# Designed miniproteins, single chains, continued (4), part 91

Each design is a single chain, and the fold is of that chain. pLDDT is the mean over its residues in the fold that is shown.

## One batch from the design tools (miniprotein)

Design m15153
Fold by ESMFold2-Fast:
Structure m15153 (fold): chain A 74 residues (1-74)
Amino acid sequence: DDDLLDLLDDLLDRQDYEDDVTAVNREMGKKFMDTFNSKTGPMMPLEDMSHVPDVDALRAAMEAAFKTVQAVEA
């Protein structure tokens, strides 16, 4: 029910900023994983990303790819 969603929003507004950062990070991971899996099929699991020394570069590349795919999908 939408009422429950509003309650969740209220709780998030009162929680620590750490929870907010975690939620954003989780949403980001889900979106790019879903988009890449939809476009390329089986992709590299997030576990493999922990082995990449340039995590920032990898995230930037995925962000760019995600934006491109989202534009095409629209």
Scores: mean pLDDT 55

Design m15154
Fold by ESMFold2-Fast:
Structure m15154 (fold): chain A 68 residues (1-68)
Amino acid sequence: MPLKEIEVPSLTVFSVEERIEYLMRSTGLSRREAAEELKRLIRTMLEQGALSEEEAARYIAEIERIEA
């Protein structure tokens, strides 16, 4: 499944929405509940230093936009 358009920023945006859908399917959570779980994961990644403070804020904003 080769992709040529995919870049880090695009992958980031699509992976957020993709993760929400995956969580809903795998756990039976509602979209809002799945979004809250993703936010918790992002906070954990921030604590581990895998994300910067600004990147974490961007992801949370994208999740909130998707669940709105």
Scores: mean pLDDT 67

Design m15155
Fold by ESMFold2-Fast:
Structure m15155 (fold): chain A 69 residues (1-69)
Amino acid sequence: PDYVGLVRGLAQAAAAAGLSPAEIARRLSELAGVPVSPATARAILAGTLPRSTAERIGRAIAESIRAKA
């Protein structure tokens, strides 16, 4: 599964909807069930976040969505 693409896509969609990096970080934290900082949200949007960290967040989001479905 493309967990990096998932987290990037979610962050980009939120930014397109007018959310700040801080609000994107809060939403990603809620979805993933793990803390995501505004600096991490900015790094996701810039494509500078290490792949392993992006995969970890994306996997947590996908697992959270599956658990709620």
Scores: mean pLDDT 82

Design m15156
Fold by ESMFold2-Fast:
Structure m15156 (fold): chain A 83 residues (1-83)
Amino acid sequence: MEKVLEYLERMLKLSGVDFELTEEQRELIRKTIEEVFELYEKEGPDAVRKYLADLWKEYVETKSEETRLKVLAASAFMLYNLL
């Protein structure tokens, strides 16, 4: 799963985002990618899409940085593995 994290970091750099992920943020992203990978293995790509949609809805409602990082992690997984 490290490759999805590397992909996310590359996407952030290419998007002109001028911040570095902290180790705590990287750990949250790794755990989210792991959870999404397990969901994909058990229930397939539609379950991952629903999970991402639910996270996005939570982010829109809460504006939470933690939820934003989870949205980025799940999106990176989808782009790297499913698109």
Scores: mean pLDDT 75

Design m15157
Fold by ESMFold2-Fast:
Structure m15157 (fold): chain A 55 residues (1-55)
Amino acid sequence: MKVELKIEGAGPEGSREALERTKKLVEAGAEVTVEVVDENKDRAEAVKKKMEEII
């Protein structure tokens, strides 16, 4: 099963909830792809990196 997650304007708290959802999906055997959209590109890149470490 393939699942795509989209995170928009995520501050630290929004990123945390997305990370928890990703962990549950991976544990259920899903293939997860993450897209991060943020006006601050450096913050978007940091969040994306963190998500990829969990997948």
Scores: mean pLDDT 70

Design m15158
Fold by ESMFold2-Fast:
Structure m15158 (fold): chain A 88 residues (1-88)
Amino acid sequence: MEPYSKDASKLEQEAALHISKAVQKMAESKDPSMAQEAYEKADKDAAEGIKLGKEELKKMAESVLKWGEKEPVIKEEAEKAKELVEKI
C-alpha cells in the first residue's frame, strides 16, 4: 500500500505520518478498538492532503493540533506534524 504520493517530499510524508499517529492516539485514548480504523482514515486523508498540496496538509496539521492540545501524547505528534509542514 502506498498511503502517500510518490512525488511527495520526505517532509510531506513525515508530516502526514505524524498527523495519522495523532488521530490514532486520540481514538485509542477514547476506545482502543477504534484506534486502527481511525488511523486508516487519517492516513488516507493525509495522503489526499499531500496530493492537494502543502496548504491542505497545513490545515490538517492545525486541526489535529487544536483538538490534541488537551492530551500530551497527542499534542507531541501534532506539534511534530505542524513543525514539518512549516518547513515545506
Scores: mean pLDDT 70

Design m15159
Fold by ESMFold2-Fast:
Structure m15159 (fold): chain A 64 residues (1-64)
Amino acid sequence: SSAREKFIQQLKEDLDQMLEWARTVATPQQRQDLIEQLQWQIQSEKDPEVKNLLQETLAKLQSI
């Protein structure tokens, strides 16, 4: 895989791990902090593929 493909795959894995943590062990305060951090990251993100992955993760996180 190219360096780009590895980066996107690692990002997907990191986001999945983050969601599992949020569902299983995170406090309500930690989930809210994570939501706010993702919202700010999405606003500053210039890569459309990364932005889409972050938006999907935010939607899933907000459904917890």
Scores: mean pLDDT 88

Design m15160
Fold by ESMFold2-Fast:
Structure m15160 (fold): chain A 70 residues (1-70)
Amino acid sequence: MTPEDEALGERGVEIVKEFNKAVELAKENTPENIQKALEILRKLGVTPEQIAALFELYDLPEAAEAARKA
C-alpha cells in the first residue's frame, strides 16, 4: 500500500463512522440528536434533500422532516 492509499482508506473509514454516528443519533428520535445528526451530515457535504431521502430510507420520518425544514 502506498501512503496515498493509506490516507484514502483512513478518510473513507472516518466518513463511514461519522455517517453511521449521524444515523444512530437520528434513530434516538430526540430533537437534540436529530439536530446533531443533521450537523454531522452537513459537515460531510450532504445536501438537505439528500439527508431527507437518506432518513426516509432508514424509516426516520421525523429526522427527514427536520432536514427539509432546515
Scores: mean pLDDT 73

Design m15161
Fold by ESMFold2-Fast:
Structure m15161 (fold): chain A 74 residues (1-74)
Amino acid sequence: SPEVDEMRDVIEASRPYLSPEVYEFFVKLLEDLESGKITPQQAIEELRSKLPSLTPGEQGVARHLIDLLQQLES
């Protein structure tokens, strides 16, 4: 979907200032979403749960992903 493609683009564009662990978390979340292992709502919950552990820059990326996931739920 266009929203999933945009999420991938956001993650890759942000890669230089993500920790390896956060990058891997975002990539796995997107793969699980694309494969149907998790719903968009579950992906939003995982991202929200992760927010307090992220840097301000990583939080910005996570919030952008939440906004795109909410479009998939609508």
Scores: mean pLDDT 84

Design m15162
Fold by ESMFold2-Fast:
Structure m15162 (fold): chain A 84 residues (1-84)
Amino acid sequence: APTPIEIMRLGLLVLTASSEVYLTEKMIKNKSISKELAQKDLDSAEGLVEDLERYIEENPEVPEKLREEVRKTKKMLEENRKKL
């Protein structure tokens, strides 16, 4: 079972993934990033989201709020891929 410190670390990783996707979305909208670089940034964020989903599935004690944030980040990632 994950410790409180591990849950805190998980929260920081979720924040990292969501922040990367959010910044990439804003850069796409403002045309401040190339499609190729945006694709690579989204691929990197997708890898982190997949690792987070696997960890959450294996650890039922992870708070529901963090599960919801990972799901939300995944949806945002998929929406941004459709814009490229």
Scores: mean pLDDT 84

Design m15163
Fold by ESMFold2-Fast:
Structure m15163 (fold): chain A 103 residues (1-103)
Amino acid sequence: SIEEIIAELEELTRAYKRELEAVLKDQPETAKELLAKVEELTKRMLEAIRARDVEAFHEQILELAAYMSALIAENPALADALEEVHGRYLDGLLGVAERLEAL
């Protein structure tokens, strides 16, 4: 159901935010900017799910990936940790997209 897909996205995003805060604990300004971007993109993802718009949902995933790629390039000391955390979230988001497409 739409409600189950929304609940899954919300739980995935909650875990992602916690992991990002842990990785960026010594960079509070970077953490604040990234968490704000995640908040805006997840809001658009929720709107896409409610509209049953798989393409719009996928566009938000690509925008997040581009943002994370730029952040990793600017923070090479954190690259491995950020790539691992982002990879887990991306796998979850792709699962959400597949469920949305099956509706």
Scores: mean pLDDT 89

Design m15164
Fold by ESMFold2-Fast:
Structure m15164 (fold): chain A 73 residues (1-73)
Amino acid sequence: LSSEVKKAKEEAVNAFRELENNTLDSYKRILDLKKKGADETTIKNFERESDLENMKLQIEYQNLVQKYLDLLK
């Protein structure tokens, strides 16, 4: 495969791993907040911020996948 195709694939794979790591870290932090008896409002605000961050990372991942697929044409 060409250098450009291989690089695009690696960028997409790295973006997916970043999304996975962020999802796991957010989940662990929510559990920690609940164990420490944080206010319901604090937990909900963190969940909302985590959802927004995950959505942004998903969009970036989708864009990188599309770029890789376009190079395969």
Scores: mean pLDDT 84

Design m15165
Fold by ESMFold2-Fast:
Structure m15165 (fold): chain A 93 residues (1-93)
Amino acid sequence: MEESLEFARELGRELLRRFQEQAAADLPALRARIAALEAQLANTADPARRRALLEELRRLLSRAVIYASILDDDALAAEYVARLRAVRAQLAA
């Protein structure tokens, strides 16, 4: 019987939906944290402190890309990918 396969597919869709709901709920707070770190970077001249903020920003931006992708928001995902690329370039310098 195909019941086991149908159940597994239904369970997979339900889990994805719940994950999408969680990502949608968490994204605003994540965006606020990213904005706060970018503001701190703009006002920070110390190289060691700037590097620490860039490392933190890289971690949050990576998570934001995943959340935007899960929510099928391609424009937002592309925006965070571009920001992540810029942060990685600064860390490599």
Scores: mean pLDDT 83

Design m15166
Fold by ESMFold2-Fast:
Structure m15166 (fold): chain A 58 residues (1-58)
Amino acid sequence: QIDQMIQQLIDAIRNQDYDTAQQIFNQIIATHQLNSDQLRNLVDQTTAVARAAGNYTT
């Protein structure tokens, strides 16, 4: 299920495990045919999590 893969991606980013995050992101793209809105939403979520994890800012 795509929701589980997205959660794993977010967890990897929070742990600053960018190698694992990149692998999960590639798997989502390869196994799930995302539309433009879904892809943009995924990018926005991962960017927000990375920013919060790195700078402790919202």
Scores: mean pLDDT 71

Design m15167
Fold by ESMFold2-Fast:
Structure m15167 (fold): chain A 97 residues (1-97)
Amino acid sequence: MSEEERRRLLELSRRLLELLEWVAKRMEEEGLEEPTPEMLEEYRRRLRELAEFARSLGVEAEVPEVSDEELREAVTRAVELYKKEREEVLRELERLE
């Protein structure tokens, strides 16, 4: 990859991670197992901005047309996977002396 392509992919990855971190943190702060309708609306907005950003970089990206229920399930699962992976990494780090 060119240095420019690498920087663009890293920026895109960083923004995706920030989006997941934002919703995960918001859910934890409010003691919720699933995102609220307000969180889903904000998630859709940010996801559209992310898709537009990716497209501006020449990356094919579309926001899928899904129901709020489907989006809630998808986001809940993504947050679960993110938390599980974070816990596994922390557990591995604890074994390093």
Scores: mean pLDDT 74

Design m15168
Fold by ESMFold2-Fast:
Structure m15168 (fold): chain A 78 residues (1-78)
Amino acid sequence: AAAALEHLDRAIEALKQGNVEEARKHFDAAAQALPDPGLAETVRAAGDLAIRYFTEKGDREKAIELLEQVKAALEALA
């Protein structure tokens, strides 16, 4: 759980810096750190959606908001 949250924080920071490739690596790492395959798939899907908001719509704030929601959900499941 802690490892997944750490990777999510790094992904959010990478997106704030405009580094989509690094953000994607951290989403994958966060998903891999989750023992539940359903949660891992949810994190991957949210990461893909956040990258789409960032790259296709230019909506960085919406992308970051989505990732913050995923982080809050993972913290609630501790």
Scores: mean pLDDT 78

Design m15169
Fold by ESMFold2-Fast:
Structure m15169 (fold): chain A 101 residues (1-101)
Amino acid sequence: MEEALQLAREALDHAVRGDVEKAITLLEKAIQSPDPEVQLYAAAGALALAENGHVEKAIKLMEKLRKSPDPEVQRAANDALAVAYEKMGKTEEAERARAES
């Protein structure tokens, strides 16, 4: 769906810019799409949120994305979770997420 893909791209852009509220709203819409390409952009957006210190919100989005039936989306979500947990100092959770990716 072109519209869902556009929302996911906008979500990533807002996440990178630090527009947290808008990024989360768009990411929550994007993760509802069954399209793996849209879900991969959503994973990238959640990773950008984690890198910018919005770790708790990023984890909630990644937990939803790791339930995707697509193996690429599951790997991207687990990789982003590992980064988020490391930023929190949760080394055991980070190692677990990497083992699942």
Scores: mean pLDDT 79

Design m15170
Fold by ESMFold2-Fast:
Structure m15170 (fold): chain A 63 residues (1-63)
Amino acid sequence: SHSFLVVTLTAPAGTDPAAVAAAARARAEQIAKEQGLTVLSQRVDVEELPDGSVRATVLAAVA
């Protein structure tokens, strides 16, 4: 069986969306590793918020 991790990071306006996405992916991998889990797959969605800040959300399948 597998479970899911959800990680959300928000960065200040003007931050590179690709950098925020990479940081969110790395955070999900770190959390999985700390819990003794393997990351099987990741999905990353990045959006710019109305105030210009950048939010990345990772959905990671883990086992």
Scores: mean pLDDT 86

Design m15171
Fold by ESMFold2-Fast:
Structure m15171 (fold): chain A 100 residues (1-100)
Amino acid sequence: SERIELVKGLAKLVREIIKELEELLKTEKNKEELQKKAEGYVEVIEIWVEKVSPLLSEEDAKKLAALVEKAKEKVKNKDFEGLIETLRELLKLLEETIKK
């Protein structure tokens, strides 16, 4: 299913971004540089969420949009641990969507 493959692609992207952010948090101590990198990662996720959302139920699309907005707020507040937790919630929603 093309729908399942696109959702799997986004789930893979989110897993890779979580891993990159976890490594970045260990190595980068400048919070402004962390914020810039995190903003770029969330922007990439948002673009893919917009592409995938028409393939989902209205309820799941709204939940994804809410998690993207929550991720943006975490970046704005330099809450990078909260960002990783939000991305894990987003990943869980995508994985549950694939199982349906």
Scores: mean pLDDT 86

Design m15172
Fold by ESMFold2-Fast:
Order: C-alpha cells, then structure tokens, then sequence
Structure m15172 (fold): chain A 64 residues (1-64)
C-alpha cells in the first residue's frame, strides 16, 4: 500500500527532525557558539536534502 509507505516516511522524517533539534542543543553545549552554529547549519542542510529527496520519491509512488 503506497499510502502506508508515504505515511511511514513522513513519520520517520518528523522524528528525525525532532531528534536533530535535541542534537543541536548537545552540539551547543559541546562547542563554542560559532562552531556549533556552523555544524548545525550543515546538519540542517543535509536533513533538508533528505526531506526533498524523500518527497520526490513519495510523489512517484503516489503518481502510480
């Protein structure tokens, strides 16, 4: 069922986003603010790329 796969992917992405927010706080505690912000931006960019790719795949599944 394509719709179940789409929901599962969306749920995983949401959970990853929330976990990233927690990791960002840990990074801020471990590093200086400047270094932490640079690391956080890289993590956000990578996660955003994953979200876009996942959305493209999900669109193909729905377009069946």
Amino acid sequence: DVRRKVREVNEKLIRKARELERLKKEILETNDAKTAQELIKKLDEKFNEEVLKAQEEMRKWVEE
Scores: mean pLDDT 78

Design m15173
Fold by ESMFold2-Fast:
Structure m15173 (fold): chain A 81 residues (1-81)
Amino acid sequence: TREVAEAALADPARLDDLEMALALRALSNISNQQLADMLGLPSAAQVSYLESPEGRALLLAALAPRLTPEQRAALDALFAR
């Protein structure tokens, strides 16, 4: 799970897909399973890991230089509750 998240965040192509998926999640209220499918992750559990405190820190560190304010808001929404 952690290694899958780290691999996704290290891959520039997956970062672009993740940014789009997070923006769509904030705007469309897509499920964790739909988000996982969009990112090519094997299950919704990988999305749940990214929502953990460790996953949040990893995701924010990797994406912070690339995020627009709207994409940052999408990440905050994903991590709310």
Scores: mean pLDDT 61

Design m15174
Fold by ESMFold2-Fast:
Structure m15174 (fold): chain A 63 residues (1-63)
Amino acid sequence: MLEETREEVARVFADPELRERLRGIVEAAVERGKLSPELGERVLSEDPEVAAEALLEAQERIE
């Protein structure tokens, strides 16, 4: 699971358009109270490992 998420995060970092879309999704989720601001910032981290870990944590909390 972590390896797959890390690969997805790496693909987003390679594509600026996907990175902007992810940012919009995370910001909307934080505004709606689905994610904490701290977790949202971690998902948008420049560090792929931190971003992947935060993305998994966000998924567990929403589902």
Scores: mean pLDDT 69

Design m15175
Fold by ESMFold2-Fast:
Structure m15175 (fold): chain A 63 residues (1-63)
Amino acid sequence: SKEEQLKEIEAYYDEIAPTLSETVKEHVGILLKLNKQRLEKEGRAISVENFKKTVEGIKKIEE
């Protein structure tokens, strides 16, 4: 289900959070919030793979 996909993304975030800077953690947290809102409004799920790519992009920009 879409809830399960979001839960998997949240689990991934929880796993990597200790390796992230405070700024990156905040940005990724905002991304999660926006994805929850988008899923509820548009009914579209985001893949774990796309989420990981976005996190890597945020890390690259922050560094």
Scores: mean pLDDT 74

Design m15176
Fold by ESMFold2-Fast:
Structure m15176 (fold): chain A 70 residues (1-70)
Amino acid sequence: SRVDELVEVLRELAEYLKGINPKAAEALQKLADTVRRHPEGADSHALTALDLAEKLGVPKEIVERLRALL
């Protein structure tokens, strides 16, 4: 449910960034895999992804979807 939604948003964010910042895209794909393996850390990982997305100027629609999962 919420973990699956977070994984999907993280993968979507990684896809958006792969043409702009490939290293950030790779880091987010690894983060999505980590969230799936360790769902107990989901809130912490969502906060990390939110900070990175805001710093990189990601579209507000993706940022708001991440905020909704906190």
Scores: mean pLDDT 80

Design m15177
Fold by ESMFold2-Fast:
Structure m15177 (fold): chain A 70 residues (1-70)
Amino acid sequence: AAAAEEARRDALGEEAASYGIMAQVFKKLADLLKELSKINPEYGKLADIYRKLAEVYEKRAQELLAEITA
């Protein structure tokens, strides 16, 4: 049904927006942790993890947006 397809697209759009916001949060956390790594090198490893999470979440947001337009 058209209504079910529209609801699915709306849900995908909301999910994509959430992943995009989380990607931005993880990028900011990675930048902060990278600065903290000057004091304690362990924060550098955590910064790398959050940087990778930001990339994964950004890719997922783009994939969901692409699915909406397909």
Scores: mean pLDDT 82

Design m15178
Fold by ESMFold2-Fast:
Structure m15178 (fold): chain A 86 residues (1-86)
Amino acid sequence: SEQQQALAALHEEYKRALVERLLELDPASPLDPATATLEEVEAAETRYRAVDKEVARLVAEYNARLAELSGNEELAEELRKIAEEA
């Protein structure tokens, strides 16, 4: 479905952008945007989310778009505000 394609595209876009940012913060990280698993990315984002505005923004934007794709427009709007202020 179009929603499944949009979700897959969102996941790849988010993963790539986040791993690229994480590599800027930790160049010794073995993370590869093409092969990194969700678990590897989640562990890294948890460490930097509280201290790096770009990581916080990327996470908030991803969650806002995910909420929008799931039909939760109210949550998407709230998360978008967090992304803009991060």
Scores: mean pLDDT 75

Design m15179
Fold by ESMFold2-Fast:
Structure m15179 (fold): chain A 96 residues (1-96)
Amino acid sequence: MKKLEELVEESVAEVEPEAREALAAGLDGRAATERLLERALEIFEKKLAEEGLEELGRRLKELIRKLLHTPDPEERERLQKEVEELLEKIKEEFEK
């Protein structure tokens, strides 16, 4: 199984050309960041699925998307904790 760090590095490398294009297009920094995060999440989900962690990858993407679009501070804090717990679970699977 690939290391979690390798999957993150590969996902970042794949999104870098789109990051440059978004900045060159003059997009608002918030809109550019959200677009790049969506793309990175798509790539990371696919890589996790290839390692047999499809359900965890799908759940992570869902939680982060909710976090990006949630205006409620209390729900935002809850979602952040859920993301942290899920990342620890993913890390445990790579440590086995």
Scores: mean pLDDT 71

Design m15180
Fold by ESMFold2-Fast:
Structure m15180 (fold): chain A 87 residues (1-87)
Amino acid sequence: SMEDELLARAEELERELGRLFRELQAMVDNKAPREEIERKMEEVRRLAEELREVYESLGTPEARSRAQLLLDITEHELREFEERYEA
């Protein structure tokens, strides 16, 4: 069903988001160039927004709550990276 497809897409996007955060963490820990870190943060934001759109398409209160939680966590983590970013 369309809902099953949206759920599968959300799971894939959540997995990709986790992968991008692990990459971003490694880049910050290894003092990667600022431009590379900023580009990776943009990828994270873009993916989080796509994930939000998928959950919004599901239209349930539970899906919207999860989208909001993931977006809030994403923004918090990105701010933490910005604060710890040295290079």
Scores: mean pLDDT 82

Design m15181
Fold by ESMFold2-Fast:
Structure m15181 (fold): chain A 97 residues (1-97)
Amino acid sequence: SGLEQLKAEARKLIEKLKAGNYDVIPDLLRVAQQLAAAGQLDEAIAALNAVREAAEKLGDRGSLLQALQGLAEITGGARGAEYRAEVDRLLAEWESR
């Protein structure tokens, strides 16, 4: 029951985010971490990608970094390495370029 409620919460938060309710970003990041910890990797990735897209549109650097770090942690392999490289590139661009 708790896992199905968590998945339902993620879906509702993603729909609110798509509708322009950006106040849900911290809640969606929390839910994504809980989904990943529960082994619900596809749902966690979907939630983190929704945050990433919204953060890119808003210029929200903090939320973008959190979403990319989360994606790097849960995807692993070559794709996880790509997300880590993107974080490093963005930090370099924002601090030294």
Scores: mean pLDDT 86

Design m15182
Fold by ESMFold2-Fast:
Structure m15182 (fold): chain A 100 residues (1-100)
Amino acid sequence: SLEERREEALKKVEEAVKIFLDALNKYATPEQVEEAKKIIEEKMKELRDAVENGTPEEVRDKLIELAKTILDLGLQYKIPLDVMKEVYEKILEALEILVS
């Protein structure tokens, strides 16, 4: 069902975010981790709201916005490419579930 797909996609996004936050704790300063966590938490709230109340287009757009935010932060804090690839593979899996 659409609800099951949205829940599965959200789980993949939460896995991606966890991998990214773990990497931030390793490569960024404590202050940078706190700032990045606040930004990511805001984007995750927007995505969760879209998943619960939004259209498929709104869910896709919020997922893309979160993905872009993660890329920008990863580049800023010089997170290794292998970690970023793993994070983005999970985000792409979520997107594939949502657009199927």
Scores: mean pLDDT 87

Design m15183
Fold by ESMFold2-Fast:
Structure m15183 (fold): chain A 92 residues (1-92)
Amino acid sequence: SELRRQLEEELRRKLGLEQGKKMPKSVVDEVLSLMQRISESADELVEEWKDPSKFQELLKKKLEEIVKSAKENSDEETYQRIKESVEEALKK
């Protein structure tokens, strides 16, 4: 899906994953797995993705869902690193 690809690209950009320098590989792999799970639901909201304002709000919501998923499914170190990266991304 094009919309899913756009969501994954923006999440990677916001979390700094493309630069590869902020997180250990194990944390990056965990974040990518969580993003994959979260982004799969985005295909159901196709009409909302056509509005840039609605897209940005959905992106913010998906970043918050990644933090929640990390808290429930990851170790404490991985959770803290993901939380810090999402908080940094949301400040921009």
Scores: mean pLDDT 65

Design m15184
Fold by ESMFold2-Fast:
Structure m15184 (fold): chain A 78 residues (1-78)
Amino acid sequence: MKEELLKEAEELSKRALELLKKLFPDASAEEKAAMEKQAKVVVYAVENADKFKYFTPEEILEKTRKEIEELEKLLEEL
């Protein structure tokens, strides 16, 4: 179970990073480091899901998918 959820989190992390790179191609080194950290947040959240009282790993993944979809829409419009 946790292994499958981590695979989904890693896939979402990759998608998020690729989207951020396309949205901000001229980002500074500091901004790029922040983007990499932000993209990996879902992986860390799933890995530490037992520390979350009100959120399941599945809920974390669902919220992250929504955020990625929102970024994809921004790429289409801006």
Scores: mean pLDDT 74

Design m15185
Fold by ESMFold2-Fast:
Structure m15185 (fold): chain A 74 residues (1-74)
Amino acid sequence: MLESIDRLAEEAKKILEKAGISEEELEKLQLTLRDATPDQQGLVAAYNIVKNVEFAKRTVPIGLEEARKIAAER
């Protein structure tokens, strides 16, 4: 499960590296997404995947523990 998310983040990272765009520039593009080209929107999506994987790694332990409680009650 998490392994698939990690792979998506790694693939997204490669896309960002190929584009030669910085994280700071990606964040600026995110603020103007409505006016961004489809290519720029794709880059921002890749950036968000990388960010979300960091969130998942920190929040998943909490979510999994709560899911275990629910599963035990089922």
Scores: mean pLDDT 68

Design m15186
Fold by ESMFold2-Fast:
Structure m15186 (fold): chain A 81 residues (1-81)
Amino acid sequence: APSAEQQRIAAIVREELEKAMNEEGRITLEDLTKYLVENTDLSEEEARKMAEATIKLMDEDKDGVITKEEAEAFIKALTGL
């Protein structure tokens, strides 16, 4: 079973990803960059770099877009579920 810390991190990541999702239930580089700029103190350049790294880690289909399914798969991997 995942630890309480892993469960807390998974819940935070899921909530943030859901907030970054566009109306199609996907997260593009632009959507994630905009979300980070609006919800953090990161500059646009720093937000874009973080968004690119995040998409590269989660994008199993290599489409440059994170789907809801890919986000859930990443969260499960992060929690050891």
Scores: mean pLDDT 71

Design m15187
Fold by ESMFold2-Fast:
Structure m15187 (fold): chain A 91 residues (1-91)
Amino acid sequence: SERKKKIEEGAKIALKEKEEELLAIRRAVAAGMPMSSEEGQILWLQTVLGMSEEEAREVVALNREGKVEEAEKLLEEKLIEIYEKHKEELE
């Protein structure tokens, strides 16, 4: 749908604008924290998407349990929040 494409485009722009936070994550990985770990995934979700520790841990736990659709729904809700919060700056 057009709405989904617009949300995805806006979220991508918002994530690009978080270059400083992404550099912090890259430094953490270089220091021996692999992004493929649960802690690396939690850090990414908190820093880039602005999720709380509880929300980030829930997403990682759902993926570990194979509840991919539930995890994707939580991620989509956060991407919508990013888009709605910054939509005037993203357009």
Scores: mean pLDDT 68

